Designed miniproteins, single chains, continued (2). Designs and how they scored, part 91

Each design is a single chain, and the fold is of that chain. pLDDT is the mean over its residues in the fold that is shown.

## One batch from the design tools (miniprotein)

Design m7153
Fold by ESMFold2-Fast:
Structure m7153 (fold): chain A 75 residues (1-75)
Amino acid sequence: KAEELVEALENEDTEFVRKVYEKLTSTEEGVKRAREVIAEIGERASKADMSDEEVQRELALELAERLLKIIEETE
């Protein structure tokens, strides 16, 4: 649930974030794909209007969705 991951990061829900981190880092492939996604979203954020909360939320949700998809695909 991408929205839950974004909310957990905003509200310092360390338990949910820790579970996502454990799953993402359980494989070398997961770490590699996560790094690629973070780099891509970071590049897009650098060109986006990050003063707009809607734009920030859309990028955060896409990042969360793609990280969760990596967990599903690397099992």
Scores: mean pLDDT 71

Design m7154
Fold by ESMFold2-Fast:
Structure m7154 (fold): chain A 106 residues (1-106)
Amino acid sequence: MKKVAIIGFGGASTYIDELKKALEEAGFEVLVPTDGSKPLREIIRELIKEADVVVFLYHPDTPLLFRLLVRHEAKREGKPLVEVDVRNFDPEKTIELVKEAIEKKK
C-alpha cells in the first residue's frame, strides 16, 4: 500500500482530516503529525522518510519557513511533493495529483 504524508499548519491543518478520509477511501495509507512533544523538524523528517508521497497543505498565513522546510526535507529524501493551496482545496483533484506524482517517481 502506498503511504501519503499530509503536512499542514495553522488554518491549513483543518483540511487534513477531510483529505485523510478521501485518500484512505482511494486506497492509500495516510501519515499525519501526531507527536507534539518532538521538534517540528523531526516530526516532518520522520513523516517524509516513511511516506512514498508528501502532500503539503498551505494557507496564506503559513510561514514561508515551514513551506521551505517541507520542500527541503522532501527533496533530501527524494520524495515527490504535492503542494496544495487550501483556498482552492479539492480532495478529488489532490488525489489525482498524488497518483500522478507516484507514477512519475523514478
Scores: mean pLDDT 79

Design m7155
Fold by ESMFold2-Fast:
Structure m7155 (fold): chain A 118 residues (1-118)
Amino acid sequence: LSDEEIEKLAEETSERARERVEAYLKEKGVDEETREKAAELAGEAAFKMTRLAALGDTEALDAQAEGLLKQLEEITGDKEVAREVAIIVLEVVKEAAERMGQEEAVELLEERIEELKK
């Protein structure tokens, strides 16, 4: 993929993460202000992580995944909700990594998703 194609994929992945997170939190009855903050963070994280996956920077990708969960816990005040939101973001980024053929990034994201489901 070209740099321009990677940026476009990161933007599309960001929007998809925001939409899925917002829908999930709305169904859970989370207030609008908290939903907007969590969806914004999810979109920003998905954008950054998609770019890191494209670069093959698995160390930075792993650090972003860990930081995301902590920030979501602070925003939502609910560890279970934060965990489910983090899973949504990681799943969307994993799909982008699969499209880019970034096998190491896919493996790392799958491992993180499984750990969150425990």
Scores: mean pLDDT 88

Design m7156
Fold by ESMFold2-Fast:
Structure m7156 (fold): chain A 68 residues (1-68)
Amino acid sequence: SGRKKLALERLKALLEWLTGKEFKKVTEEDIKEAKAILEEMRDKSNPKEQRAIDILLEQIDFYVEITE
């Protein structure tokens, strides 16, 4: 569906931004580094921003699970 494609494109852009790599070149190690960056951002964020970052972390984990 169009919604799933848009969500995937947004997740792809997020991972490319956090890793500095094209999505097709993003490795499991790059995903781990991207999660670490988000966790560091979380520590400096207010509670509303922390909840938004938690959602992004959950989306990354879900993506990894469904691509195995």
Scores: mean pLDDT 77

Design m7157
Fold by ESMFold2-Fast:
Structure m7157 (fold): chain A 53 residues (1-53)
Amino acid sequence: MKELEDIEKTKELIKKRLENAEKTYPGSDFYKYLKEQAERELKAIEEVKKKLE
């Protein structure tokens, strides 16, 4: 499904963005915020994936 490919690509982009944020803002409150936001987005994506299976 095209949707599953888009989901996988989105997960990779979120992980890469978080990795770059860790390098740029290490130990900051802003990094903590971005990490929590990314974790929520990844959970939402997993719920969408379950519905597509």
Scores: mean pLDDT 77

Design m7158
Fold by ESMFold2-Fast:
Structure m7158 (fold): chain A 65 residues (1-65)
Amino acid sequence: SPEIQELQQRLQELVRQLQEQIDRLVAAIEDPSTPQEEIDRLLAEVLALQDEIRRLQDELDRLRA
């Protein structure tokens, strides 16, 4: 269905964004000059993207059921 295809595309986009944000978080952790507050903020962004992906995955699973 078109709705399933749209959700799959959105999930793919969010997964790419998550990978980019994880790369940023790793780079920040590897830089000893990065403040803990910056690391915490980047971690919060990663967790927010993971939460959004989970919500869309749940919606997709409901549409497939």
Scores: mean pLDDT 87

Design m7159
Fold by ESMFold2-Fast:
Structure m7159 (fold): chain A 73 residues (1-73)
Amino acid sequence: AEPSAARVEFQAQLNQITSDATQALEAGAPLADVEAAVRARIAALGARFGLDDATTQRLTQAILQSARQLAQM
């Protein structure tokens, strides 16, 4: 079974946020600015898809960790 269209869109948005954050860090953007941008985008995504605050916070941390790891490679 394939994921629903909504799930595909959600995953595409998460991938885009991670990619944008990674590129910003690689370009030397201040970490605080990148963290603020990711938090704002994940909060908006969470509101759109009906995620609770705890899930939104976990996603934000996971995306930031992934972006930092990719930017350091």
Scores: mean pLDDT 82

Design m7160
Fold by ESMFold2-Fast:
Structure m7160 (fold): chain A 66 residues (1-66)
Amino acid sequence: MKPEDLKEITNEMAKVQKEMDKLSLEEAQRLINEFREKAKEKVPEAEKVIDFTAERMLKYYEEKHK
């Protein structure tokens, strides 16, 4: 992966996080849990990565709303 690709992905992730920050904690938790369930149904072999990503997002929003 080229540095330019990483920069673009990081920039898009930052924009998504800003949009998610506007959501209530409850709404963010619901969307993250829905994502986790759907992703594990489609790609069960990636369960560990999906769970890890979802947990990190949940912790981020929980700390944001403390």
Scores: mean pLDDT 72

Design m7161
Fold by ESMFold2-Fast:
Formats: sequence, structure tokens, C-alpha cells
Structure m7161 (fold): chain A 97 residues (1-97)
Amino acid sequence: MEKAEKAVEKFREALEAIEKGDLETAIEKFQEAQELYLEMNLEEQEKFNKEVAKLFKEKVNVELWPKFAEVSQEARKKLDKEKIEKAALKLEEELKK
């Protein structure tokens, strides 16, 4: 399955989880979509962005907007922490030589 298509499906699942009040599943699915997005080439990222914009425009109402913002922020914080920890470990290994 194409990475863009799979990432769009994960993003859709995240929005549906937010609508149901399942924030834990929403964070997980949003994170999976972000990880797939980072592995995409420019063409795949453009396709993903167009599809996601359509879904967002059709599904996100005033009530879901604050919840979506909170979920995306939490998913982003977790990703940044892991990147920082991985970079720190590489630096520590280099310094031990």
C-alpha cells in the first residue's frame, strides 16, 4: 500500500477517535500518520497534504478543533523527546571513545 494512502487512513482514524472521545487512540493514530509522513518523498507528502486538507475541512467542526489541537500537540511533544534522547545517546557514545 502507498505510504501516502496509509498515512491518510491513520489520520482519518485519529479524527474518528477524537470524535468518540478516545484521546489515547487518537494520539497513537496521529503519531503513526506523522511517522509515515516523515518517510515520504515530496510527491507523496503533497498527495497526503491535499487529502488531509479535504478531510479536515469536511470533518473538523468548532467542537473538534480544540481537541484536535491538543492531540496533535501531545503527539508532537513525544516525537521531539525521542529525537532528543536518540541524539544525546549518539553524542555520549562518541565522547566515550
Scores: mean pLDDT 70

Design m7162
Fold by ESMFold2-Fast:
Structure m7162 (fold): chain A 93 residues (1-93)
Amino acid sequence: SLEELVRRLQELLAELRRANEALEEPSEEARELILEAEIHLGLAHIAYSLDMMELVRRHLEEALRLALEAARLLERPDLARRVEELRRELEEL
């Protein structure tokens, strides 16, 4: 479901944030990518409350794209794989 996908993306973004903060020197680039992904997730939530499903999809796609870039920058292939799984699930909705 869309709600389950959003929940899993929220958890994934929190894990990306913790992974970056756990580094000896956190990446500013990763922090900015994660923040932008969180903003798009928030915009998707607003669009959902307005029944604007095409806009929900676009914001979720952008949040997933940014999350994938952050996972790759942080050299976390496990998190990158989870982003790709969520992207596939979104395409099937």
Scores: mean pLDDT 90

Design m7163
Fold by ESMFold2-Fast:
Structure m7163 (fold): chain A 77 residues (1-77)
Amino acid sequence: MSQRLQSRTSPGRPPLSDDEIRRLADQLQRQTQRLQQGDQSSRQVIAAIMGRTSDPGRLFQRLDPRTQDLVMAIVDR
């Protein structure tokens, strides 16, 4: 169970609605699939989604482990 990747809660960060997190997670999954099919523009979209999210840990937890690994590699670079 990889749900507990969160090490600490960041103060002053309001939680996103579950619906917003689900939508963003779905977008990330689709974008990573496009990227794996050779669509390099998806890398920027993935980075933007993760970077602008006020609750990235929650969003990240909604992703499949394989997708999480790919997304983490992208946002780290």
Scores: mean pLDDT 71

Design m7164
Fold by ESMFold2-Fast:
Parts: structure tokens; sequence; C-alpha cells
Structure m7164 (fold): chain A 111 residues (1-111)
């Protein structure tokens, strides 16, 4: 069985995403880079909430809908009592990273 995802594991994955985004941006593929990074962070958030935190698919979808709508505080409030302190910190870091990548994508689309 695989161990649960740790804060150190999340930081390493987010650093890897950022490195890949930077490489694709350097190649003139900025939009593709951000879309890929967003999709990966969203997938990781879904995996942790569904498979490690034990949330239902419906609860996970509601949280993702709130995150996509920029309602991060509402998303966190829904899961605060269902997650361990480490899982809460992981989810917060993933949401923060998602928000950053979405803002960078919006800036590229506006240019």
Amino acid sequence: SLPRFTLEDVDAVLDSIDATVAELRAQGRAREAYEMGIAFVEGLLRDILLNEAGLTPEEVQRILDLVRAGKEDEALALVRDKLTPEQLEIVRKLIDHYRRLRAELAAEEAA
C-alpha cells in the first residue's frame, strides 16, 4: 500500500509543476504550460480529497466548483472539520497554487 501524501511530497510535486511550466513558457508555450499545471493541481486536489480524506464524489465536485469560482475560503470551510491538520495545509497549498496558475493564465490570455 502507498503511504499518504505528506507536505514534503506536495511541495516537491508543486516545485516540479513550476519547473515544467517555466520550461514550456521559455519555449513560447505559456498557455499550454498554465493549462497543464492547472489540470495537474486540480487532479491532485481531487485525488487527496477523494482517496485520502475519504470525501464523496459529490463533496469533491462541490469543493472543486468553489475553487474554480475563486471561493477558496468557502471551499476550505466545507472540509476543515473532515481533514487532518496536515491534509488541510496540503489542500490550502494546492488551492493557493491553483489560484496563482489561473491568474497567470488570465494574464497571458489578456496579452
Scores: mean pLDDT 83

Design m7165
Fold by ESMFold2-Fast:
Structure m7165 (fold): chain A 74 residues (1-74)
Amino acid sequence: MKVLSEEEKEKLLEGLKKLKAEVEADTSAPAVEKEAAIRVADFIAKKLEETGSIDLEEYREFMAAVAEELEAAR
């Protein structure tokens, strides 16, 4: 597991909050892609808040599930 410093964690959480707001405001991207981006940001934010780190294997599994959902929505 990669462990982040408190400063890195705070910066990432702020960045994720800004990213979610930007994605929600963006009308040029398909709704499915916007929803996927928000889910990824929420997953990362939740893990950082709960554990202070992200497990790369857990992250890969989550990304694989999101990719399968995007493929199914084609």
Scores: mean pLDDT 72

Design m7166
Fold by ESMFold2-Fast:
Structure m7166 (fold): chain A 91 residues (1-91)
Amino acid sequence: ATSPMLQLVETELRYVLSLTDPEVFRVEMRTLAINLRLMQVPQSVFLEALKRVLQDTPLSPAKADAFIDVMSQYTDYDIDEIRALIEKYTK
């Protein structure tokens, strides 16, 4: 169901985006992106989860760049929608 999947994705994003070490962040972000693809998480669910997390946990510019790079390499999501949402909360 949409609600349980949304909660799971939100929890995982909240964990990954809280990581302070840049190398650990990149590794965990890659793992998350691969799992999103394997579980076939719809982009709408991912964007809603990301919006919720970014309201409380904004990304540094370096984390935003790494996040966008990983998502573009490992998912088939619309990167322009992800970029627009991240840019709104990283300024």
Scores: mean pLDDT 83

Design m7167
Fold by ESMFold2-Fast:
Structure m7167 (fold): chain A 106 residues (1-106)
Amino acid sequence: IVPLSEISRHLKAKHIICKSLPLNYIHLIATFLLSTGAKLILTEPEFSVDKYQFTDPNKLDVLAMRYLLYRNAGEEIVCKIPIPKSTAYAFFKRLGVPEDRIILLS
């Protein structure tokens, strides 16, 4: 479980940085992108154990993240997702995020 202070630190940045996210956070990010018009930047997957691993997101962590994401409307989201970029891209595309708002970093 990632402390709320750590999540808040990332979300206060102009680029929202996420690591090792459960699938429910992928839906949350997709909802944010659809609601705000923000861009998603997908980077290379992590090859090492991600120190920002979530065991199980508790309800307060999820609510705090929703609140902070909505407060950062219009910002870019930078995700290091522990799955291939092509798979992550397919997930966000399937959830309705426009392709022109998904940026793949080589």
Scores: mean pLDDT 52

Design m7168
Fold by ESMFold2-Fast:
Structure m7168 (fold): chain A 92 residues (1-92)
Amino acid sequence: SDDEKALEFLRRLLEAVENDDLSKAPSQAFYDYLKSKDKNSKDPAVQEARKQLEALLKRFGVSKEEMDEIFSLKDPVEKARKLLEAVEKNAK
């Protein structure tokens, strides 16, 4: 299902950032977004990855308040974990 594919994508992304291993990431752009030291990165691929994550969270019914909290997190592992948890909580 599309929901299971989204969960698998986020699980792989979490594993990649937990192990600091880009080769485990399902997408370099999403990995770079999470690991970005510059939260205002002007890289179009990184900005698009952020927008795609926002769209994914909206699709699963995550609130704007919860999204803003997750995206404000500075630690890449905590951010990836909270993204996965938000989708898991709202997936049926």
Scores: mean pLDDT 80

Design m7169
Fold by ESMFold2-Fast:
Structure m7169 (fold): chain A 74 residues (1-74)
Amino acid sequence: MKLTEEELRDIEEALEAMRRGVDRVTRRNILSMSDEEAEKLAKELGVPVETIKSRSEEELEKILNLVREKERER
């Protein structure tokens, strides 16, 4: 359904707050995971294990985007 501009703004603000929370938890988990857990996550997301193991800011953003897409496909 078509929402009013005010309703859409409120929803976007709530979604942004939720994304920030999920992103923080995901980053912490990736940084603390073992090599075995990294391989498991790589398999689940369909990315090379090197993407998970690098733990760089750029690669973390790619992982977060894949997690968001997977949630949207539900």
Scores: mean pLDDT 68

Design m7170
Fold by ESMFold2-Fast:
Structure m7170 (fold): chain A 81 residues (1-81)
Amino acid sequence: ALSAEEKAKIEETAREEVEVLAKELGITDERGIEILLREAKRVLTELLKLAKDPSTTQEEFNAAAEEAVERLRRLAEEEVP
C-alpha cells in the first residue's frame, strides 16, 4: 500500500501536471479538469507501484511512463473540449 505522504505527493503532482496540460490544450472547464485529475492520479499511482517493485526493469518503467503520458494526452484531446 502507498503511504499517506506518497498519496499526497501523487495528488500534488497530478494537479501540477493537469494544470500544464490544461493550459496547453486550452481546457478551462471544471469537469474536464476533474477528469484529467482522476486519470493523472491513477497513472501516477501505477507508476509509483512499478518504481517500488524491485522486479520492475528500467525498460518496463520507461515504457509504462510513456504509455501513461500518451493515455493522459489522448484523454484530454478526445474527452475534453
Scores: mean pLDDT 77

Design m7171
Fold by ESMFold2-Fast:
Order: C-alpha cells, then sequence, then structure tokens
Structure m7171 (fold): chain A 97 residues (1-97)
C-alpha cells in the first residue's frame, strides 16, 4: 500500500473531524442563552480545532472534558475523542513503517 494514499486518507479524516467539531460548536452557541457560556464554548471549540490540527492529544482531551461539562454531551465528546485517538494511532503506525 502506498504511504502517500494512506496519509491522504488520514488527513481527510482529520479534516472531517474538525468540520464536525465546528458544526457542533455552532449548534451549541445557537442553543446557549448565556453570553459568558456562549463565549467559552466559542473559545473551547476553536482551541479544540487547533489541537486536532496539531495532533495534541492531551489538549484535545482537556478541551473535550470542558466542552462536555458545559454542553452536557459527555457521550458525544467521548465518541469524538475515541475517533481522534484512533486517527492518531493510525497516523503513528503509518509513520513508524
Amino acid sequence: MEIEEQLKKIEDEIEELKEVVRQLGERWIELTDDEEKRKRIEELTEELIKAIESGDLEKVRKVMEELAELTGEKELMESLLKRFEEIQEKKKELLEK
């Protein structure tokens, strides 16, 4: 299997995950009546997208935990975190071969 094709698929999965996070952030902002909470969701959503882009697993975990507490969507955040961890593991395995 060509490494370049596998890397492109991983990059596509990362971009899809970032888009899902962006759309969820917009939805939570629309559903939030509290201005301070809305601003915090916006800040955390942008931090999460940047952490996903940089592959910073520890920062992704921390930001997702804060978003879960603010939104109440712990199961959704756990699902997204697992997806990110799987993408990072695939990337690591590919780069080590």
Scores: mean pLDDT 82

Design m7172
Fold by ESMFold2-Fast:
Structure m7172 (fold): chain A 77 residues (1-77)
Amino acid sequence: MSLEEELRKIYEDFKAGKITLEEAVVRLFELAQRSPDREKTIEALRKLAEEARSDGSPEAQRLADVLQGLIDQLEAE
């Protein structure tokens, strides 16, 4: 499964209530750490964060904040 497909699955599972925000955060961090291509990981995270911001739900906005924090951390390293 591609990085973008795995990220989308985490997002969809969270929106469907299949996983908690805490579980989504853990999965996102683990996926980012396992990815060998930091630049590609940042690009995929940015795309997902933009989708979450466009959703408008409080849950999606909280996830977008987590994604932005992870992007900022990866860019700082």
Scores: mean pLDDT 79

Design m7173
Fold by ESMFold2-Fast:
Structure m7173 (fold): chain A 66 residues (1-66)
Amino acid sequence: EFEEEFERILERTIAEVKAAPTQDERNVAVARGANEIIRLGEKAGLSDDEIDALVQRFAEAVRAAL
């Protein structure tokens, strides 16, 4: 299910960012999560614009959880 996969990637990314001791490691965790969100959108058949919106939603959710 799309929303379940999105939430799984989001929760894991938030946990990785919170566990990361350096800003560089936090940046890597966010980039890894964003790449998985792009793949999720591609797999779901979303347009490029929809994928861009999904990545933005993901980034905002990560920032809001910190």
Scores: mean pLDDT 85

Design m7174
Fold by ESMFold2-Fast:
Structure m7174 (fold): chain A 101 residues (1-101)
Amino acid sequence: SEIDKLVEELKKIFDEIISLIERYNPEAAERLKKKFDEALELIKQGKTDEARDVLFEMIQEAVALFRENPEVTEEERDRLMELVKKAAKIFDKISEIIQKK
């Protein structure tokens, strides 16, 4: 289904975000994995507003961790921001499909 494809794209994007964080903070990466599982469960329940809040919280934590770490490269920060923008677009499509039902 269209929604299943978008959810798989979202999983791929967040897997990449979590992998970027894991290099610098494995403990934060494990927290983000758990939060992402929570967001996926909320999506399954059609609770898109709650899922958006969880995903936004995850993005804020990831961005803050990268901003505060001087060993993170500009290329890695740019990649994180690219992934964040891509995740937002995919999630908006998921939300639109669920709300139309």
Scores: mean pLDDT 87

Design m7175
Fold by ESMFold2-Fast:
Structure m7175 (fold): chain A 86 residues (1-86)
Amino acid sequence: LEAYRILTGFSEEEIDELADAIREIAEKHGMPPLPRPVARSLAAGLLLFYKVDPEKLKQDLIRAGFTEEMAEEILKKVEEIVERIK
């Protein structure tokens, strides 16, 4: 949505790319598939807050039920997208 692009500085395509990666990581590790709207909201939040405190984001993902390995894979994808835009 346009609001996400304004808040994060990223396009809907970039948010969808991260959301799809989060869903694939969850499926790969045997978690139930995340609903697309949930994955998109998570992706937008990760992109918004990555520059503020990436360590806190890792902890937030672990508290949300992701394993440390999954959190690291997700944050690596966030970093790749953020670095592409810099």
Scores: mean pLDDT 75

Design m7176
Fold by ESMFold2-Fast:
Structure m7176 (fold): chain A 93 residues (1-93)
Amino acid sequence: SEVELARRAIESILEAIRAALQGDIERARRHVDEALRLASTVSGRIGDLLRRAAESARRAVEAAERGDVTGLVGSTLRAIGHIIEAERLLKEL
């Protein structure tokens, strides 16, 4: 189901952020790649929000890799914002 794919994309985005916060850049990159793949299988506004969340998670990973704490926090908050909106839309289905 598209709802199941969207839920898996959200889980992958959150795991990417968790790995980035722990400094595990390799694990974070794998989760970003999975999130982007899953987001591409979801159509419409939910798919667009999940893609934006995954892109923000990728920026968070890149910030973590270079030691940019401000960039890491900012990109993490943007990713969470997109996830919250996607979750609201998923509840309407």
Scores: mean pLDDT 90

Design m7177
Fold by ESMFold2-Fast:
Structure m7177 (fold): chain A 68 residues (1-68)
Amino acid sequence: SMDEEIEKEIEELKKKIEEAIKAGKDPYVVFHQGIAKLEAKGYSKEEIQKIAKEVTEYLEKLLEELKK
């Protein structure tokens, strides 16, 4: 289903962001590259907004944990 595909894309992008942070890379670069790939795959604006919101909330939480 579309909801399952969206959840899979969210999980894959979250994992790439975690890997970027662990490797000392800029997680925002990985995030923006991930969004561009979703656009290239033909996801709708609404689907991309849903993915972007979920992943951005996760990224912000990870970055706050790193400040401690």
Scores: mean pLDDT 83

Design m7178
Fold by ESMFold2-Fast:
Structure m7178 (fold): chain A 83 residues (1-83)
Amino acid sequence: MGEAALRAFRVAREVAEEGSRQGLSGEETAQRVQERVLSEVPGVASATARAERIGPTEALVTLTVTLEDGGVVTVEFRVRIRP
């Protein structure tokens, strides 16, 4: 995995942890992940994040990153949401 993909994963995980602490929705967490990955990770051409509710207090966030070299990386992580 390239450095950009690893950095995107790290940023996404930080945002997910912050969102869980703040009680954000899955959609709010996905939006913040998308924005921070695009702004903070060099070598990322585009980032799209979506959220699916998987339980009363959990959502699955899927981040798809397109790298400047045309590579595509998908990362999934669980976030704690308010019921």
Scores: mean pLDDT 79

Design m7179
Fold by ESMFold2-Fast:
Structure m7179 (fold): chain A 70 residues (1-70)
Amino acid sequence: HMKVPKPGEPDPVLPDDTIESVEIVEINGKKFVIVKSKKSGLWTHLETGLTAESKEDAIKALEDIVKEKE
Protein backbone atom coordinates (compact mmCIF):
# COMPACT_ATOMS: atom_id res chain seq x y z
CA HIS A 1 0.00 0.00 0.00
CA MET A 2 1.00 3.61 -0.49
CA LYS A 3 2.81 5.46 2.29
CA VAL A 4 3.23 9.21 2.63
CA PRO A 5 6.93 10.14 2.66
CA LYS A 6 8.31 12.76 5.03
CA PRO A 7 8.09 16.30 3.63
CA GLY A 8 11.36 17.41 2.05
CA GLU A 9 13.01 14.05 2.65
CA PRO A 10 14.18 12.55 -0.67
CA ASP A 11 13.81 8.87 -1.36
CA PRO A 12 16.89 6.96 -0.16
CA VAL A 13 19.68 8.23 -2.38
CA LEU A 14 22.51 5.99 -3.48
CA PRO A 15 25.69 7.48 -1.93
CA ASP A 16 26.06 10.28 0.61
CA ASP A 17 27.56 12.29 -2.24
CA THR A 18 25.11 12.20 -5.12
CA ILE A 19 26.48 12.63 -8.62
CA GLU A 20 25.66 16.06 -10.08
CA SER A 21 27.60 15.76 -13.34
CA VAL A 22 29.59 13.19 -15.29
CA GLU A 23 32.29 14.23 -17.75
CA ILE A 24 34.55 12.19 -19.99
CA VAL A 25 37.95 13.76 -20.60
CA GLU A 26 40.69 12.51 -22.89
CA ILE A 27 44.34 13.04 -21.92
CA ASN A 28 47.22 11.67 -24.00
CA GLY A 29 44.82 9.36 -25.84
CA LYS A 30 43.35 7.92 -22.61
CA LYS A 31 39.77 8.51 -21.52
CA PHE A 32 38.90 9.32 -17.92
CA VAL A 33 35.47 9.56 -16.33
CA ILE A 34 35.18 12.27 -13.71
CA VAL A 35 32.08 12.95 -11.64
CA LYS A 36 31.02 16.02 -9.71
CA SER A 37 29.65 15.38 -6.22
CA LYS A 38 26.45 17.30 -5.50
CA LYS A 39 27.15 17.54 -1.76
CA SER A 40 30.85 18.45 -1.77
CA GLY A 41 31.05 20.09 -5.21
CA LEU A 42 34.29 18.18 -5.81
CA TRP A 43 35.28 16.49 -9.04
CA THR A 44 36.29 12.86 -8.51
CA HIS A 45 37.98 10.32 -10.77
CA LEU A 46 36.28 7.09 -9.73
CA GLU A 47 39.14 4.70 -10.59
CA THR A 48 41.82 6.55 -8.57
CA GLY A 49 39.70 8.39 -6.00
CA LEU A 50 41.30 11.66 -7.10
CA THR A 51 39.36 14.74 -5.98
CA ALA A 52 39.63 18.34 -7.13
CA GLU A 53 37.69 21.53 -6.47
CA SER A 54 37.17 22.26 -10.17
CA LYS A 55 36.99 20.43 -13.47
CA GLU A 56 40.19 22.17 -14.59
CA ASP A 57 42.05 21.04 -11.46
CA ALA A 58 40.84 17.47 -11.97
CA ILE A 59 42.00 17.48 -15.59
CA LYS A 60 45.39 18.93 -14.60
CA ALA A 61 45.91 16.30 -11.91
CA LEU A 62 44.96 13.52 -14.33
CA GLU A 63 47.31 14.98 -16.95
CA ASP A 64 50.17 14.93 -14.44
CA ILE A 65 49.42 11.29 -13.59
CA VAL A 66 49.27 10.33 -17.28
CA LYS A 67 52.54 12.15 -18.03
CA GLU A 68 54.22 10.20 -15.23
CA LYS A 69 52.84 6.90 -16.60
CA GLU A 70 53.74 7.69 -20.21
Scores: mean pLDDT 68

Design m7180
Fold by ESMFold2-Fast:
Structure m7180 (fold): chain A 64 residues (1-64)
Amino acid sequence: GVPVRVTATEDTVVEDEDGRLVYVPKGTVLEGELLSEDEKVLVLRLPDGRELTIPKSKVRVEPL
């Protein structure tokens, strides 16, 4: 994946690899590898190995 920083621009909910919903408050910064993206979501792998499906409309993505 590509190393990226993902910043929550508003309060959101993301889905982990087990389908669990995780609340992410506005201003949260997540750094990891961008594995995939489509029109609506991106998949980010965190350093601990967790994969999150994140709504693109709720975040800003920056290359590291």
Scores: mean pLDDT 87

Design m7181
Fold by ESMFold2-Fast:
Structure m7181 (fold): chain A 74 residues (1-74)
Amino acid sequence: SATLRDALARAEQDVQTLIENNAGKISQSTIQAVRDALARLRAAVDSGDPAAIRAAWGELLAAVKAAVKEIEAA
């Protein structure tokens, strides 16, 4: 779906912006967890499996929330 690929591209851009704008406030392990979740989401979107896509979006949301908590604590 073009809509899903557009949403993925936006998520990748937003994650990159978050990491760049908050360099030094996020642990390397949390940055890696966010990048791993994005890679899983790309694979899920490419698979076309709606259940896999929902699971991968949930993992990305959880990883981003962890990064935001570290930013708030800095």
Scores: mean pLDDT 86

Design m7182
Fold by ESMFold2-Fast:
Structure m7182 (fold): chain A 78 residues (1-78)
Amino acid sequence: MTVEDVAEALERAHREKGSDKEAVEEAVRLLKTLETEEKLFELHKLLVEKGLSGESPRLSEEQKEELKKLAEEKLKKA
């Protein structure tokens, strides 16, 4: 599983369901399977550029904070 797999899942969920809520839930699920800090950091950047950029309400503020916390927490772990 790669950051690109997560990005594809996000775009697919958004396109087919028209809801970023389901896309974020899928991203969180996939995020838990990422093995390296580098993948988590790239995912965080991707979500900021696409999900957090403000292209109409894609993500709730609560979901944005949850994803940021997950990425940051794993990056800080030894």
Scores: mean pLDDT 51

Design m7183
Fold by ESMFold2-Fast:
Structure m7183 (fold): chain A 106 residues (1-106)
Amino acid sequence: KIEELIEEIEELIEEIEENKKITAELLARLQKLLKEASKLGTEGEGLVLRYIGMLIDFALELGVPLSSDPEEQAEMFESAPEELKERFLEEIIKILEELKELFEKA
């Protein structure tokens, strides 16, 4: 179970590094991992809040309201300027690395 979560994280990081594309599938997979992490206590809950804060900050920088729909979120961020998109993906990778560390300690 934990090994499967770690493998999913490693696959997501590799896909982001190769493709550098923001998709609804990517965001949904990340949210599923964050939901599993939230079951591990306050550290996992902290990662969920940090992800939400990141989404809000990037939506504000784009000058658009944040949608709760992953497909709409992906469309907004994928259509962003390349520099902002690169920063967004880099922050996702950082969250994924911290998720991996958390699951390895579980």
Scores: mean pLDDT 82

Design m7184
Fold by ESMFold2-Fast:
Structure m7184 (fold): chain A 74 residues (1-74)
Amino acid sequence: STREEIRELVLAHTPDLEAFLNEKYGGDEVKKIALENAKKFKEAGNDILAEAYEAFARGDFEKAAELLLKALEE
């Protein structure tokens, strides 16, 4: 139950995280970092984390959070 509660909290706060990061860092810098991380994970053979960072770079923070949680739990 505790792990599922944490998962729900992360997903519920993903829109707030997007607003926070866009205000603090600006979209372009965040996207560059995310794409570089996606490339590194893809080269390492970690497709789930690569897809998570690609989603983050697109501004799809909900999908990124889902994929990150999947990689941690599955």
Scores: mean pLDDT 69

Design m7185
Fold by ESMFold2-Fast:
Structure m7185 (fold): chain A 89 residues (1-89)
Amino acid sequence: KVTVTKRTFVSEVPEGKEELAMEAAESLVLMYITAKNVEILSLEIERTADSTKIRAVTLDKKTGVKITVNAEITVKDGKLTVNVEEVEE
């Protein structure tokens, strides 16, 4: 059985604040991942001028199940979009 959970967050970004907004969103995503009772097996972060992709492979300490968290942070047309997908395998 594979369980997939998807969440999307959208916020407006003032002109010239795109980099600060992306940094804040990245920090929030990382805090969300580390706040879980999981062991982080790998963490990959890919940054571009308008997009940040975060992939974390985690292990649930209680069940031993792997949970992969994929987050994509984009800024386009004055909007910050954060997409988070959690895949339990």
Scores: mean pLDDT 81

Design m7186
Fold by ESMFold2-Fast:
Structure m7186 (fold): chain A 77 residues (1-77)
Amino acid sequence: TGYAEALRKLAELSLTEDLDVPGAVRLLSKQARDQGREDIAKVLEESAKQVEENVAKGDREGVAKTLRDAADKVESL
């Protein structure tokens, strides 16, 4: 279950680094689909949309929170 760990690491990095966070989350979603994890892919797609909205607002804490919430959801699957 590297997806939850990847999301938590991305959340930490998003607070200090200028990263394409929506792009990174979409790549994880594609990887989940390729591995037959449509349940994880769906959570990641919804999270990518929320991350885009927070990025547009300049809300780094909102980005990190969305990624942590997604990690918790993925970990429960």
Scores: mean pLDDT 85

Design m7187
Fold by ESMFold2-Fast:
Structure m7187 (fold): chain A 66 residues (1-66)
Amino acid sequence: AADVDRLAAISEAATEAAREAVQKYGLPLDTAKAIATRVANRGLQEGLSPEEVRRLTLEEAKKAAA
């Protein structure tokens, strides 16, 4: 259950950050999803919190929009 719960929390954080990036930075949805998936996978491998995954997803999206 713990691994499933953690996966769900990280996936939710990344998905919400991707939606925010589309709205704030004007990224294409597919680009935002690709960034979210990449950061979520990194978060799962490195033991990052959902909050950290959200922040990293937004930072990477901001860099991609620049």
Scores: mean pLDDT 80

